Designed miniproteins, single chains, continued (5). Designs and how they scored, part 53

Each design is a single chain, and the fold is of that chain. pLDDT is the mean over its residues in the fold that is shown.

## One batch from the design tools (miniprotein)

Design m17819
Fold by ESMFold2-Fast:
Structure m17819 (fold): chain A 91 residues (1-91)
Amino acid sequence: MLSREELNQKFKEISELFLKDEAEAEKQAMVLLKQAHSDGYDLTSIIQRTALITQLLLREQGASDDEIFANVNRLSLILLNQYQKLQAETE
């Protein structure tokens, strides 16, 4: 079972990876979301936290509000798509 600290750190790493390699970040996010789901974590809270972390990282890098919105929205759509697949696989 992933600890809350490990889970938070891994999703921060995915946010950083998403800004460098979107395809690889999507693959890693899918694996981590499946693990978090099996461990009983609330995937909605994880997605929201990941969006917030990505927003903060982009602000620290001096990105514009439009760039932050575009990247956060794209990441959120990827994570929501995986969330929907996992919800469909549950009973």
Scores: mean pLDDT 77

Design m17820
Fold by ESMFold2-Fast:
Parts: C-alpha cells; sequence; structure tokens
Structure m17820 (fold): chain A 71 residues (1-71)
C-alpha cells in the first residue's frame, strides 16, 4: 500500500540518520543530513499516488527525529 511504501522509506531514512550520527563528525553531519533530506524528498516525489501533504508529513517526521538525536 501507499502507507507501507512511505513508512519503509521513512524507516530506511531514519536508519541512515542513526548511522550518520554515530559515524560522522559534527562538521560533516549537517551537510550530509541536508543531502539525505533532498534525496529522500526526490524519492518520495517520484512515487505514484503520493500527495504533497504525505511528503511534507514524512519529511517533518524525519527532521524531528534528527533534531531529537542532535539536541
Amino acid sequence: SREDVLQKIIDETIEKIKKMVETLDRSSLEQKFNELISSTQAELSALPGVSREDILRALQRIASYYDDLVS
């Protein structure tokens, strides 16, 4: 389903963020996170039947997770 595909991409992006936080220094982390958000947005935008609202919601969940980890 659409929700299953969205959740899979969110979960995979969160796992990438966890690895980045554990492995990258502070100067690289913000740049790599911005690159990841851009690529994730492009991936979500390419999915058929996904609304702009679905994309924004997914990106907000990912950004909130990142903010919590680096706070």
Scores: mean pLDDT 83

Design m17821
Fold by ESMFold2-Fast:
Structure m17821 (fold): chain A 104 residues (1-104)
Amino acid sequence: SPIEQLKNLSDRLNSLFNEAIKAADAGDTDLKEKLLDQMSSLNSQILNLLKDLGVPQDVIDDINATFQQMLDLLKSSDPKDQLFAQMFGIAMSSEIYVQIRKAE
């Protein structure tokens, strides 16, 4: 089911995000960059599934914009930017959840 695939990809993205925060806290820049690349790949898959589910393009664009802001904040070494990244991550997850509920 596309809905089940979307739930699984969203869960994986959240897992990678938590690992990226831990890598950032540890100062492991190489691991952080690898995790951010994996998150970008998962985001692309999520956006494609949202399109397949008939989610409006403006909503998909908003989810992607939120994701890109989250990535830019995670690239920062400033702890405040990492906290803001968590807020954008929550906003993105909430919007994906709303689209899953509408598709059910």
Scores: mean pLDDT 86

Design m17822
Fold by ESMFold2-Fast:
Structure m17822 (fold): chain A 103 residues (1-103)
Amino acid sequence: MTDVERALLATETLEQSTSYGGAMLVHGYALTAGITSSSHAVTLSGKTLELKFLDFVEKNGVSTVASSLSEGASVDYVQKRYDYLKKNREKIEKERKEALEKI
């Protein structure tokens, strides 16, 4: 499998995830499956996960997302991360697109 094929498969699997926890697991599997061989593939996976986080918070609310995360996640943590990523959403989308074009 090429780095492009790995990155595309990881992106499609992330986009199909019905929970943020599921998306995090897919990202972890993508890294262990060798997309780390390409910095662009790693960036694509990471930026896709960040956008997935924004979508989950926007659809389900901060408290629901905080409750779905593993140990250590608080409502305050989720709110601060959401605020940061939301302000940078256009930059994240641009970086994701650029990573996809370069793999």
Scores: mean pLDDT 69

Design m17823
Fold by ESMFold2-Fast:
Structure m17823 (fold): chain A 66 residues (1-66)
Amino acid sequence: GVLGLLGGVAAAAGNVDEAGKLLAEAAKGMSDEEVDEVRDAGLEAGEKTNDRGVAGAAAGAAVAAA
């Protein structure tokens, strides 16, 4: 949802504390499958770019899509 998207944007902007808070709120309503999707998207983005901001943005986009 919207909170996941905002969390991803905050992570990309370097606002780690805000990103964590927004993504945690988004995750509270998610199924195990949706949580796994977010985790896998974040890990894949981080591995490809070696950048935690990109990983956070990808995870936030996955949460927004779920």
Scores: mean pLDDT 61

Design m17824
Fold by ESMFold2-Fast:
Structure m17824 (fold): chain A 117 residues (1-117)
Amino acid sequence: GSEAALRGAEEAREGAREAREGAESGDPEKAAEGAVEAGRGAGEASRALFEAGGADKEAANLAGEEGGEAGREANEAAKAAYDAGGSSELISRAVGGAVEAAGSATMAAIAGGGELP
């Protein structure tokens, strides 16, 4: 089960990087696409850990850390998209990615035997 979780965490990390680059360049479309990928990757990682019925703590901690970072980068991208005059659709997509990444990071922590926030 850990391979799918690690792959999702890697996808979350790459999405976060793209979201950050979009935010820094004032490109609301790139920022939103990166945020969506960050959320999707984090979601896949947490789902894989949860479906495995209690994960390897190391894999769960890594997925939680990368999902949390992805959520922060996606939130920054959403703010940058808003500031750049991005459409409501792009801003909603970026916010959705950030919410999914943050929620997924929490789920990954729970799967690893962490305490509820």
Scores: mean pLDDT 78

Design m17825
Fold by ESMFold2-Fast:
Structure m17825 (fold): chain A 84 residues (1-84)
Amino acid sequence: SLEELAKELVERKEELLAKLAENAAPVLSEEQVKAVVEKAREALEKVERGEMSLEEALAEVAGHVAELLGLDSEEVKRRLREVM
């Protein structure tokens, strides 16, 4: 279930954020990578607090990355799901 997956993602938050940073580093500047990781951390913390679903959190992060790269948010969301 999404709730069970969300709990696992929150428990592995630091591991997932490090993985996201490593995969973003080749295509984004150091400052942009930092901003993306911070946005992802905030989204995961909101999921942990029950303020946001995992799907909403992915949409928030994907939207931010899409704006930075000039890409479609749905494509970025799909790629983030594959990385995380």
Scores: mean pLDDT 72

Design m17826
Fold by ESMFold2-Fast:
Structure m17826 (fold): chain A 100 residues (1-100)
Amino acid sequence: IDKAIAQLQEQLPEYEKRLLEETDRLIEGDESSLLPLIALMIVVSTADPNSPVVLLAMGVMYWLQGDKEKAIEYFDKAAEVGDDEISARARELKEKVRKE
């Protein structure tokens, strides 16, 4: 188990990149991205439970469920712990949720 987690941690940047790509497609209305997004969230959260990309993806999932308050909360969390790119992305998604 520990060896498998270490291997996932080594590939974490690639999985995070894929998770962001699936998140973008889901926001664009491609519902076929939902299952890949969930699978990637499980992989990334196993490697890093506090991943800012997982927090961003959780925000998108709550937005799709109609829970705007939780969506904004998770986008704020992603912006707090993420880099400049994730923070900018979270801010833009937060504003889109607020306008709906």
Scores: mean pLDDT 78

Design m17827
Fold by ESMFold2-Fast:
Structure m17827 (fold): chain A 100 residues (1-100)
Amino acid sequence: SVSASEEEALAALLARIPELLAEQVAVLSGMSEAERQALLDAARREREAAIARMEALGVPRELAEAYVDAAIAAVEALVAGDLEAAEAHLRRIAELVARA
């Protein structure tokens, strides 16, 4: 388990999913297709490092993998302009955190 203060901070961030989604859409709208693809490629390259960071915080590997994969899927949906899929992946992240 992550610490109670870390869980509280993460829960507070997840409560802002609509605001975060709107901010990400605004940022991506200012980017070229090549820049958006580079962002997605970077997220995919950092997958194992992101999982390792979560494991270091005491998150079980299976949960860390599910969380990171959902986060990458959210970026994929945003790059594709699929806002409904992006929101669904962010909600999946919230469910995974709630089960931790």
Scores: mean pLDDT 79

Design m17828
Fold by ESMFold2-Fast:
Structure m17828 (fold): chain A 74 residues (1-74)
Amino acid sequence: SEKLGEEFKKAAAELKPEIEKKMKEYEEKTGLPAGISGGVEDGKAVLYVVKGDEITVIEDEDARKAIEKALEEL
């Protein structure tokens, strides 16, 4: 959905500072990379949370909920 893609971009931009802060804190503590990547696929938000060599997949029909869940996993 075009609307879901727009909602995803807005929520991602809004939460970007908190995501970047958590990424930096993880990297400073462990020396390993961390991050969130993803987008909209098949009418839902799909996000990959990377912590070193571990990848967690988060899916939700609500873009903001998906990004908030990814941020909690990070």
Scores: mean pLDDT 83

Design m17829
Fold by ESMFold2-Fast:
Formats: sequence, C-alpha cells, structure tokens
Structure m17829 (fold): chain A 65 residues (1-65)
Amino acid sequence: MKEELIRRLKEAGLSEELAEEVAEIIMENKDRPAEALTGVAIRLIAEGVPNEKILKAMEIAEEVL
C-alpha cells in the first residue's frame, strides 16, 4: 500500500515530496530489491538527507521489499 509507505517515510523525517519519490522508487522496483534499495540511497544522498533519516528510510524500504 503506497499510502502507508509514504506515511512511514514521512514519520522517518522525509518531506512529503521526497517520501512520495522514495515510495515510487520502491514500488516501481519491487521485483528488483537491490536496485530499489540502491535507488533510494542515491536519491536521499543526492538530496543531502541526514544519515539518521537515510538509515530509517532504508529500514522501511527493506521491510517492504
């Protein structure tokens, strides 16, 4: 459920727009977990997200994949 994923990512400290983008990366790449996780990490690093929030977002992605 994409809406639940977005909510969890927002609770992890991501902005609404960033949570939506990260959720899209995860949902589009569900059949390719390694690619999904790599895409999430690259997007968050490029945005300058603090490591603490990146780790929380990656944990959420790992649980869904």
Scores: mean pLDDT 81

Design m17830
Fold by ESMFold2-Fast:
Structure m17830 (fold): chain A 75 residues (1-75)
Amino acid sequence: STEDKARLLKEALEEAGIVKPFEHYVDFVRGMSLSSVVSLVNNIKKYVKENGPIKSAEELTKVPGISESMAKEIF
């Protein structure tokens, strides 16, 4: 579901130090497949494990699968 996709992304981004309301992610994940969201979540978790917390939208673009526009929408 869209709610499950939004929750997965929210949890991964909270581990990265990015805290936003659940509703912030709902529209963002609506057009994504579950497999795409899972892939993005795994990429975020790997980046954080190797580099620590994400401090800017520009840094978020270093995560595979995140474009500049996506990073600004997420952050």
Scores: mean pLDDT 82

Design m17831
Fold by ESMFold2-Fast:
Structure m17831 (fold): chain A 95 residues (1-95)
Amino acid sequence: MEKEVEIGGVRVVISIEIDEKDKNKVVITVRDAETGRVLDTLVLSEEQLKKLLESYGIDYSKLSMEEAIEIISSFSPEELIRFVGEAFRLNEEES
């Protein structure tokens, strides 16, 4: 999944994909929309993804990883920005 959003006056492309090396993890990549340069990358475990989705009222126990990504792809730009921000914060707290 890939979506272009504006954060603090900067246009970025947010990509969320299942990690090809570990299917129980997702990779979030934030790229500059003009240059394609990677600004940040985050790897989330299934447990971290579950905690984040539960905070949005989503029952993860009924979802595959692919279905979870599809739901995230339906987020508004504002919801996606919030989700990515919370994901980075959770990773910093649990790392």
Scores: mean pLDDT 77

Design m17832
Fold by ESMFold2-Fast:
Structure m17832 (fold): chain A 85 residues (1-85)
Amino acid sequence: SKDSQFRIYLGFARDLLEGFQWLRDNKDEEGIKELIDMLKDLAKKGGILGKVYQILADGIEEMIETGKSVSEVLEKVEEKIKEIF
């Protein structure tokens, strides 16, 4: 169902943004680059999944540009994912 899919992707998004925060806190610049490259490659595949991965890549880029926390960016990410389902 759309509700089940939304909840799964919301959980995945939170975990991924928290993983990025862990890389940022540990100053793992290579890990950050690999994560962004992976998300952008997955986004290029298109469809609903591609849209979700693009939203996540955009969220991580916003965290890098602004220094915002996971909590601040996750709210916007959640709204964008909800629009897909």
Scores: mean pLDDT 84

Design m17833
Fold by ESMFold2-Fast:
Structure m17833 (fold): chain A 70 residues (1-70)
Amino acid sequence: SRREELARLAREAAELYREIKKLSTDPQQIKEAEDLVNEFSEAIARGDLDKAREIVEKLRSLVEQLKAQK
């Protein structure tokens, strides 16, 4: 259902944001993640699931980029 999809996307976004904060102390990288989380909240508020999924993928890409910097 749409409700289950929204709940899943919200959990994924929260987990990815936690990973970014765990992997980086760079204020610019943290701000990029915060901006993405804010865009995610706006997409969810207007029911834009496609945009919400796109933002989760951007958060995932940022996590992968940070892991590659080790």
Scores: mean pLDDT 84

Design m17834
Fold by ESMFold2-Fast:
Structure m17834 (fold): chain A 65 residues (1-65)
Amino acid sequence: SMAAQRKAEADALAKAIESLGGRLEIEDGELVLTLGQKDVTVASATKILGVAMGIELGIPVRIRE
């Protein structure tokens, strides 16, 4: 189903974000992404993955550094 496909894609993105030191939480229908590292390249990559996950879930993303 499309829902199962989107869940699989979101799970893969979550694993990638966690591998880059990011933390994910859902609060009040928003995806809250906390960055684990201040390195510009890693932070930028983590933000891109977080935005992609928000698109797959259809919810807003808040980024915390």
Scores: mean pLDDT 77

Design m17835
Fold by ESMFold2-Fast:
Structure m17835 (fold): chain A 69 residues (1-69)
Amino acid sequence: MSIVEKLLSIPEEEWEKLLEELSKILGFDLNALKSFLDSLSDRRPFLRYLGRELENHPDPEAVEKARKL
């Protein structure tokens, strides 16, 4: 399963854990990301974008961590 497919399969109740793990992997501000996602009417296009960014991440360890989500 690709990282994109895995992110799209995560239920809404796991979102907080997902965002915390993504903030650790990518090094972004968790609160800013949560606010942005809460503003979206459909999160699926953004999840596809994040999945592709994770798959193309320059750190192989970050890619493996994302695959384990």
Scores: mean pLDDT 71

Design m17836
Fold by ESMFold2-Fast:
Structure m17836 (fold): chain A 89 residues (1-89)
Amino acid sequence: GADFYQIYLHYDRIYGMGISVRISLLYMQSKRSGTDQDVLNSRLNQIMNGSLDPQVDNALRQAGNRIINDPSMTIDQISQFIMDVMQRS
């Protein structure tokens, strides 16, 4: 949604598009699920160094690309999209 796009623009200025999209999407998902901050930080580091689970990374990449093309997507729509991608992968 709009909140995602603002977070995305912030990280895009620092890391560039491919990394910033994955970071922003993971951040939104983690906040929605109530994930502990230490676990979130660990997963952010895994994105940065390319060690995130490949199925999860692929789902985040696809969801990020979808959101860039449709910034109006809600967190629920994003979550459903990620689940659908992971089930097909």
Scores: mean pLDDT 61

Design m17837
Fold by ESMFold2-Fast:
Structure m17837 (fold): chain A 74 residues (1-74)
Amino acid sequence: SMMDEVREKLEKAKSVEEMLEILEEAKKQADKTLATFIDEAIEAIKSIKDEKEAMEYGLNAVETAIAFEKDRAA
C-alpha cells in the first residue's frame, strides 16, 4: 500500500523536517479521508518540541493509517 512505502521512507528519515516532507507528499496522493488523517498527524508532529518524540509519533501515526486502510479494504 502507499502507506507501507511511506513507512519505509520515514524509517530512513534523519530529521522531523524530512518526516514532514514525506507526509506532505503522501497527503497529495491520498484520498480525502486519509489526507485528513495525515494533515492532523502533521499538525500534531509540529506541536511536539522533542525531535525523538515527534519522529516516534509520526511512525505510530503511519502504523495506525496502515491498519485503518486494511480495515477499510476488508
Scores: mean pLDDT 81

Design m17838
Fold by ESMFold2-Fast:
Structure m17838 (fold): chain A 81 residues (1-81)
Amino acid sequence: GVTEVEVTPLPGGRAEVRIVDTDTETGASVEARAVVDLETGEVLEVEARLSAEIPGVTEADLLEGARRAAELAARRLRAAA
């Protein structure tokens, strides 16, 4: 798999974190989007979608992974400011 992370600054001290992970075996992809507050480091929104069902992977697992990645991105952005 290949994981791509894109961070886009938003008005009001926020950022959008987009994550795309593609399974090279099945061609299935996980797409996640989160909005983080750069002042507090809180994740305000999180969305995750799987392009095809993967046995043993739930939507809740995807949302948890996306939230953790967004929190890490927010922490890095805050440290750079």
Scores: mean pLDDT 74

Design m17839
Fold by ESMFold2-Fast:
Structure m17839 (fold): chain A 80 residues (1-80)
Amino acid sequence: MEELEKRIKELEEKIKTASTMSREEIQRVIDELIELAKEAKEANDMPMLSKVGQLLSKLMERMDEAERRAVRRRLLEALL
């Protein structure tokens, strides 16, 4: 639980610079957020799942429609 909180804080700090991140860096952060969502679901940590969703939405503001659709699909698959 404490480990998930540390990881989310690190990602929040990275996302603050999202406007200057490369596409590859954005994709790596999304990959890590999807893994956090999966771990949070397994831990039944609903506040953490909500936080991951907010951060994903923030990053998706920098993406096109196809990229956003791919991220949503990956998140749904991870949460099943």
Scores: mean pLDDT 77

Design m17840
Fold by ESMFold2-Fast:
Structure m17840 (fold): chain A 94 residues (1-94)
Amino acid sequence: SDAEEAARLIKEVGEKGPQLLQLLAIAFESGKESAIETVLAAMEALAKELGEKAQELLELVRRTLEAAAADKAVADEAAALFEAAAEELKAELG
């Protein structure tokens, strides 16, 4: 899924990855505009580390947000996926 590909790209940013994954989980769980804005700002801050993949990540997140807006099950699945990915990456980083 687009959410799974987004999580894989974020894992490549190292120590800042878990925080971004947690912010994504909160944004999809709450659906609040302020949470979505916080995630978009965090992704922009990581654009240098992601390089050419920054645009791909943004498009994957946007597509997932559009799908989630139409279907709550997609939002719930994306939130759970990003939360699990955040915990896995935290464990890997120590």
Scores: mean pLDDT 77

Design m17841
Fold by ESMFold2-Fast:
Parts: sequence; C-alpha cells; structure tokens
Structure m17841 (fold): chain A 81 residues (1-81)
Amino acid sequence: MKEELAKRIFNYIDKDGDGYISREELIDYLREEYGLSEAQAQAAVDAVMSFDKNGDGKISLEEFIKAYPVLSQKIADVALE
C-alpha cells in the first residue's frame, strides 16, 4: 500500500544501504526520476527534511514514510508545470 511504495523508493535512493537518505541523494533522485529543476527538487527536499528532528541532514526510513505524503504532494505540484 502507500507505505510499501515509500519503502521501495527509499531502498532505491539508499544505494549504499546505510539506512539513511541524504539531502543530495534525494535531490538527485527527484531530478532524474521526475525531471525537476534543482530549485524544485530542493524545495521538495526541504519539506522532507522538516521531519529530521535532529537536524543531522539525514532521513531515516521511518521519517521518510511519515514525510512521503508531503513529498508526493510537492512532486505533484511541480509536475503540473
């Protein structure tokens, strides 16, 4: 269901398997997969990074699942250019 999609995307982005997504990894994914500009990808990533309570610049799987509805909405907003 929705969580399974978020997990699949997380595993795709987390290429080194460290259990975290960095800001740069997420920007790269959004630019390659959805054709977003750097500014559009950065805005979407900023929304996701708001779930990073420690401010360490990394998103865990649990935080990503919680952030996914917001990320999905941001992608929809920019994809409708």
Scores: mean pLDDT 74

Design m17842
Fold by ESMFold2-Fast:
Structure m17842 (fold): chain A 63 residues (1-63)
Amino acid sequence: SQELYDLLLKAIEDRKKGNKESLEKFRERVTAMVKAADPSKTVSEEDVERALEALEIWLEAQK
């Protein structure tokens, strides 16, 4: 959704500034989506940080 995409971009930018607030909000939204698809799965902060790092690298490669 557009909201999730906006949260993703904000989390990437805020991560560069050392701000954890947007990262935590993004993690909560992703955790809810993952649990809706598979209730047995969990998403850690480390998993989200690794995913954001990979996505940031991918987005920079698209520029």
Scores: mean pLDDT 71

Design m17843
Fold by ESMFold2-Fast:
Structure m17843 (fold): chain A 59 residues (1-59)
Amino acid sequence: EEARKRIREAAERLQKEAGVSKTEADLIYGTALTLMENAGLTPEEALARIDRIYEEVKK
């Protein structure tokens, strides 16, 4: 639960601070959850992927 909450907040941060659309933020969130469930990604790894997207979009 806490891990999912942190990932959701990270995706929302992309929308609010990096100008990512809600549809893209929802996709990023859903992909992170899918990778955790199916590919065994840790919450830290899922968050790191979102952080990399944030840095790429923000430059």
Scores: mean pLDDT 78

Design m17844
Fold by ESMFold2-Fast:
Structure m17844 (fold): chain A 76 residues (1-76)
Amino acid sequence: SEEEERAYLLRLADALEEMGLNDLAALVREAAEDPSLEDDEAFRARVKEVVSTLSDEQKAAVTARQRELAAEVEAA
């Protein structure tokens, strides 16, 4: 549901902040507040730009954390 999607994005943003990825966390929080941004080309381009600045290790850590949080949401 829309409420579960928002809850997931807010948890992901908190996790990204804990990892020191503050720019990516800010974009995820924007998406949580406005679901229409998922279909916004300019917003998606901003996300890709920030992700392109991450190291391979940071990208792997983000992917692992996304999988953990998705599993938690499915279990709830």
Scores: mean pLDDT 80

Design m17845
Fold by ESMFold2-Fast:
Structure m17845 (fold): chain A 74 residues (1-74)
Amino acid sequence: APLPALSPEERAARTKILQALAEHGPMTEEELAKAVGMSRSTVRRLLDKLEAAGVIERDEEGRYRVNVAGLQAA
């Protein structure tokens, strides 16, 4: 899978982000930053990487969600 190499802390944050999105549905960058305990800038970088990999997608309101089609295709 074309996922970027991540530090152990970024990998933990990625797991928390994906779990939060899977559990709660669409969430903003701010809500995710609170959920994972990281800065908005760090979360934005992770969200950008995950979106580029097709693991998540962003809606018209700026909320991120798990791309179910992308996950099922993996």
Scores: mean pLDDT 72

Design m17846
Fold by ESMFold2-Fast:
Structure m17846 (fold): chain A 83 residues (1-83)
Amino acid sequence: SEKFERAVRRSEQAMRDLKIHFDEFGWYDLQPSMTKVVQGLNKERGLEPDERIREWARELSEKYDVDEGLATGILTLQLHSEL
């Protein structure tokens, strides 16, 4: 769906930006903390990843060298964000 494709594109942009900052500033150690924040936001909103979100998040994680948990959290949040 267009909503899902938009969420993937927004998540790709977010991961691209994160990778640039991680590479430039060495913030790779912040990924677990960021994952907890995004997972917390999703939990408060009653949002959970389905299988399709997990599959796409795995691909994005591998492509952008971002933790799978962070990728999953970002994609879940973006899919359910107000457009």
Scores: mean pLDDT 78

Design m17847
Fold by ESMFold2-Fast:
Structure m17847 (fold): chain A 91 residues (1-91)
Amino acid sequence: NLDEEYEFLNKLVSEIVEKLKSGELNGAEALEELARKLGLSDELIENALNAYTNKDIEAFRKLLAYNGGDPDAPILSAPDYEEVLNLIASL
């Protein structure tokens, strides 16, 4: 259900943005929490954190691309989610 996937992403985005604004999470911590909640493996989370640390913004955005957990599904177009990835990239 596409509406349920967008609802999930919007809630996750709101939670991460609030934690970043409050100072509860820094950029790296926000990326790690986001990746874990998206269901990435420990290896993929490490790869995303390494890309972020190396300022390889394209690589970590690709690792955090969301398709509802279905590898055969196309990546969801979610502008608010893309904006939070760009916010983390700026930190």
Scores: mean pLDDT 75

Design m17848
Fold by ESMFold2-Fast:
Structure m17848 (fold): chain A 87 residues (1-87)
Amino acid sequence: EKELLLEAAKLVVKILKTKEITEEEKKKLKEISEKLNDLLSTGKIQLVAYLLLQGKSEEEIYEVLDMDEEKVKELGRKIAEELEKAR
């Protein structure tokens, strides 16, 4: 359910940017998390949220949503390395 992954990622971005979400948005995020509770889905949500924060294109975001577990872990490691070098 790529649309649910994208919605969850957008809600995470809103929390990170504003430090606030509505009770309805919090409830929706909880419902999505209950449906997508596997490690791969959680990893994709985190990566998509990071890419959205960087202003990446919809094309790049959809590439992450189509990734398998190995590619998601590889991209996650690369992003962590970039963050370490920047901080």
Scores: mean pLDDT 73

Design m17849
Fold by ESMFold2-Fast:
Structure m17849 (fold): chain A 67 residues (1-67)
Amino acid sequence: MSKEELQEELKKRIEELKELAKTLSGEERDRVMRFIEGAEKALEGDETTLRVALKETEELIEELKKK
């Protein structure tokens, strides 16, 4: 996957995470919103940073879907 493809995929996962955050309340929503800020910052990073951020974002989405 190219750097551009990683950026687009991460943007899509960030949007999915924002939608999930709307279903949350209190501290859990605040935690997820802070994570989103970090993931958005990672979009300015290199390919390795993007791969790590994408994996971490996908793992958080899976965690939230289990609850």
Scores: mean pLDDT 81

Design m17850
Fold by ESMFold2-Fast:
Structure m17850 (fold): chain A 60 residues (1-60)
Amino acid sequence: MSDPALQADIDEALGLMHLSVLVISTGLSEEEREELLKKVLEAMKDKDLLSLTDADLEAI
């Protein structure tokens, strides 16, 4: 069972990722979607979930 504080951070990142996918589905080009997904995945993999910048998410 995960710590509730860590679970909240994970839920936040998953929520932002879910919203990102939804926005991608609404009208971004295939190239833009690929770039955005790469950026999000890279940020999540290389750093903590909190290292995701608002700019990366708000740019969609």
Scores: mean pLDDT 61

Design m17851
Fold by ESMFold2-Fast:
Parts: C-alpha cells; sequence; structure tokens
Structure m17851 (fold): chain A 118 residues (1-118)
C-alpha cells in the first residue's frame, strides 16, 4: 500500500538522521528499488525511484560534510550498480527514463567526488 511505501521511505530518512551505518542505508535503498520494480502502478514506481534519489543525495551530502570522500565514492559506485540493474529490469519507459536521468546525475557527482579526492 501507499502507507507501507511511505513507512519504508521514512525508515530510510530516520536511518540517515540517526547516523546509521552506510551499509544499512544501502540495504534500505535496495529494498525501495525492489518495491519500485515490483509495483504495477507507474505513479508509485516514480515516487519510489525519486525517493531513492533524495535518500542517496542526502547520504552523499552527509559523508562529504564529514570529509568521508572515499566512503562517499564507494557508496555512489554501489548505488550506480543498483540503478543500472534497475534500468535493465524495468519495463516502463517513463520509469526507465527517470532511472537513466538519475544514473547520469549520479555519474557526474561521482566525477566531482573523485576530483576532490585526487
Amino acid sequence: SKEELDELVQKAVDAINADAPVDEIFRLISELIEKALESKNEEDQLYLVRAVEAITNNVIDKLVEQGRYEEAIRFVERVLQLYEEALKKSKNPKVKAEIQRMIDTLRRRLEELRARLA
């Protein structure tokens, strides 16, 4: 249900605010993407993938603020792999286009993070 999806998104937000381990937050992101791919409703799929983008950006921003650039790079590389797998599994053209935009945006951010570490 929409309520269960909102609860899962809130669980990820709460984990970020509680400084939960990056691996725990990554597992929540993976679960959100899995639910997006399992959904038969386009609006719910788009809602979930956009929620994943917001969560991903919040984690990166927090790691960067803490000077944890190497961990931020590893996290982004893992999330990119997850997005690429989701793109291959998605059957909806609008959802595919949104995931592709997210991949392109995140790849640019990865280049910026790598430049700062170099």
Scores: mean pLDDT 88

Design m17852
Fold by ESMFold2-Fast:
Structure m17852 (fold): chain A 100 residues (1-100)
Amino acid sequence: MEETEESNTLYRPNPVLKEILRSVGFTEETYTLGEILVGIGVWATREGLASRDPSDGNIVDVSDTELGKILGIDSFRATDGEEIIKLLKEKATEEYIEKP
């Protein structure tokens, strides 16, 4: 299903991602992909996984994390949010279709 407004679609994190989000204060059952990305950014900064070198595109190293394992990646660029969002949608979340 092609979605033009990801900001309005809610996704349910898998158990690994849910624990990551809860560790940074995100305690709800569903989030937008943008909110999930923000939560991952806060978590990665807290865990010391985020590069502080802006010349490296703010790379987040997840190679030794459960998140990297479920996404099938060793690292991602914080500036390439679209790429990580696609992986989250495919590998770490399920679209929450609680349609009224």
Scores: mean pLDDT 71

Design m17853
Fold by ESMFold2-Fast:
Structure m17853 (fold): chain A 66 residues (1-66)
Amino acid sequence: SKEEAEKLKEELTKKVVEAYQAYQAGDYDRADALGRQAEALLEQLASIVGKEEALKEAGKAQKLAA
């Protein structure tokens, strides 16, 4: 559903930002764990909106994290 896709986009963005913050803090184990969670959310989002749109959203999240 639209609501499910929007929630997954928000969760993906949150995990990408948290992974970036952990990496910047030097907590590489936490950054890796958060990155894996973001990957799982990306796959769930892709199952709803398609791979191309999901990857585009992941790219936006990475730019927001930087």
Scores: mean pLDDT 84

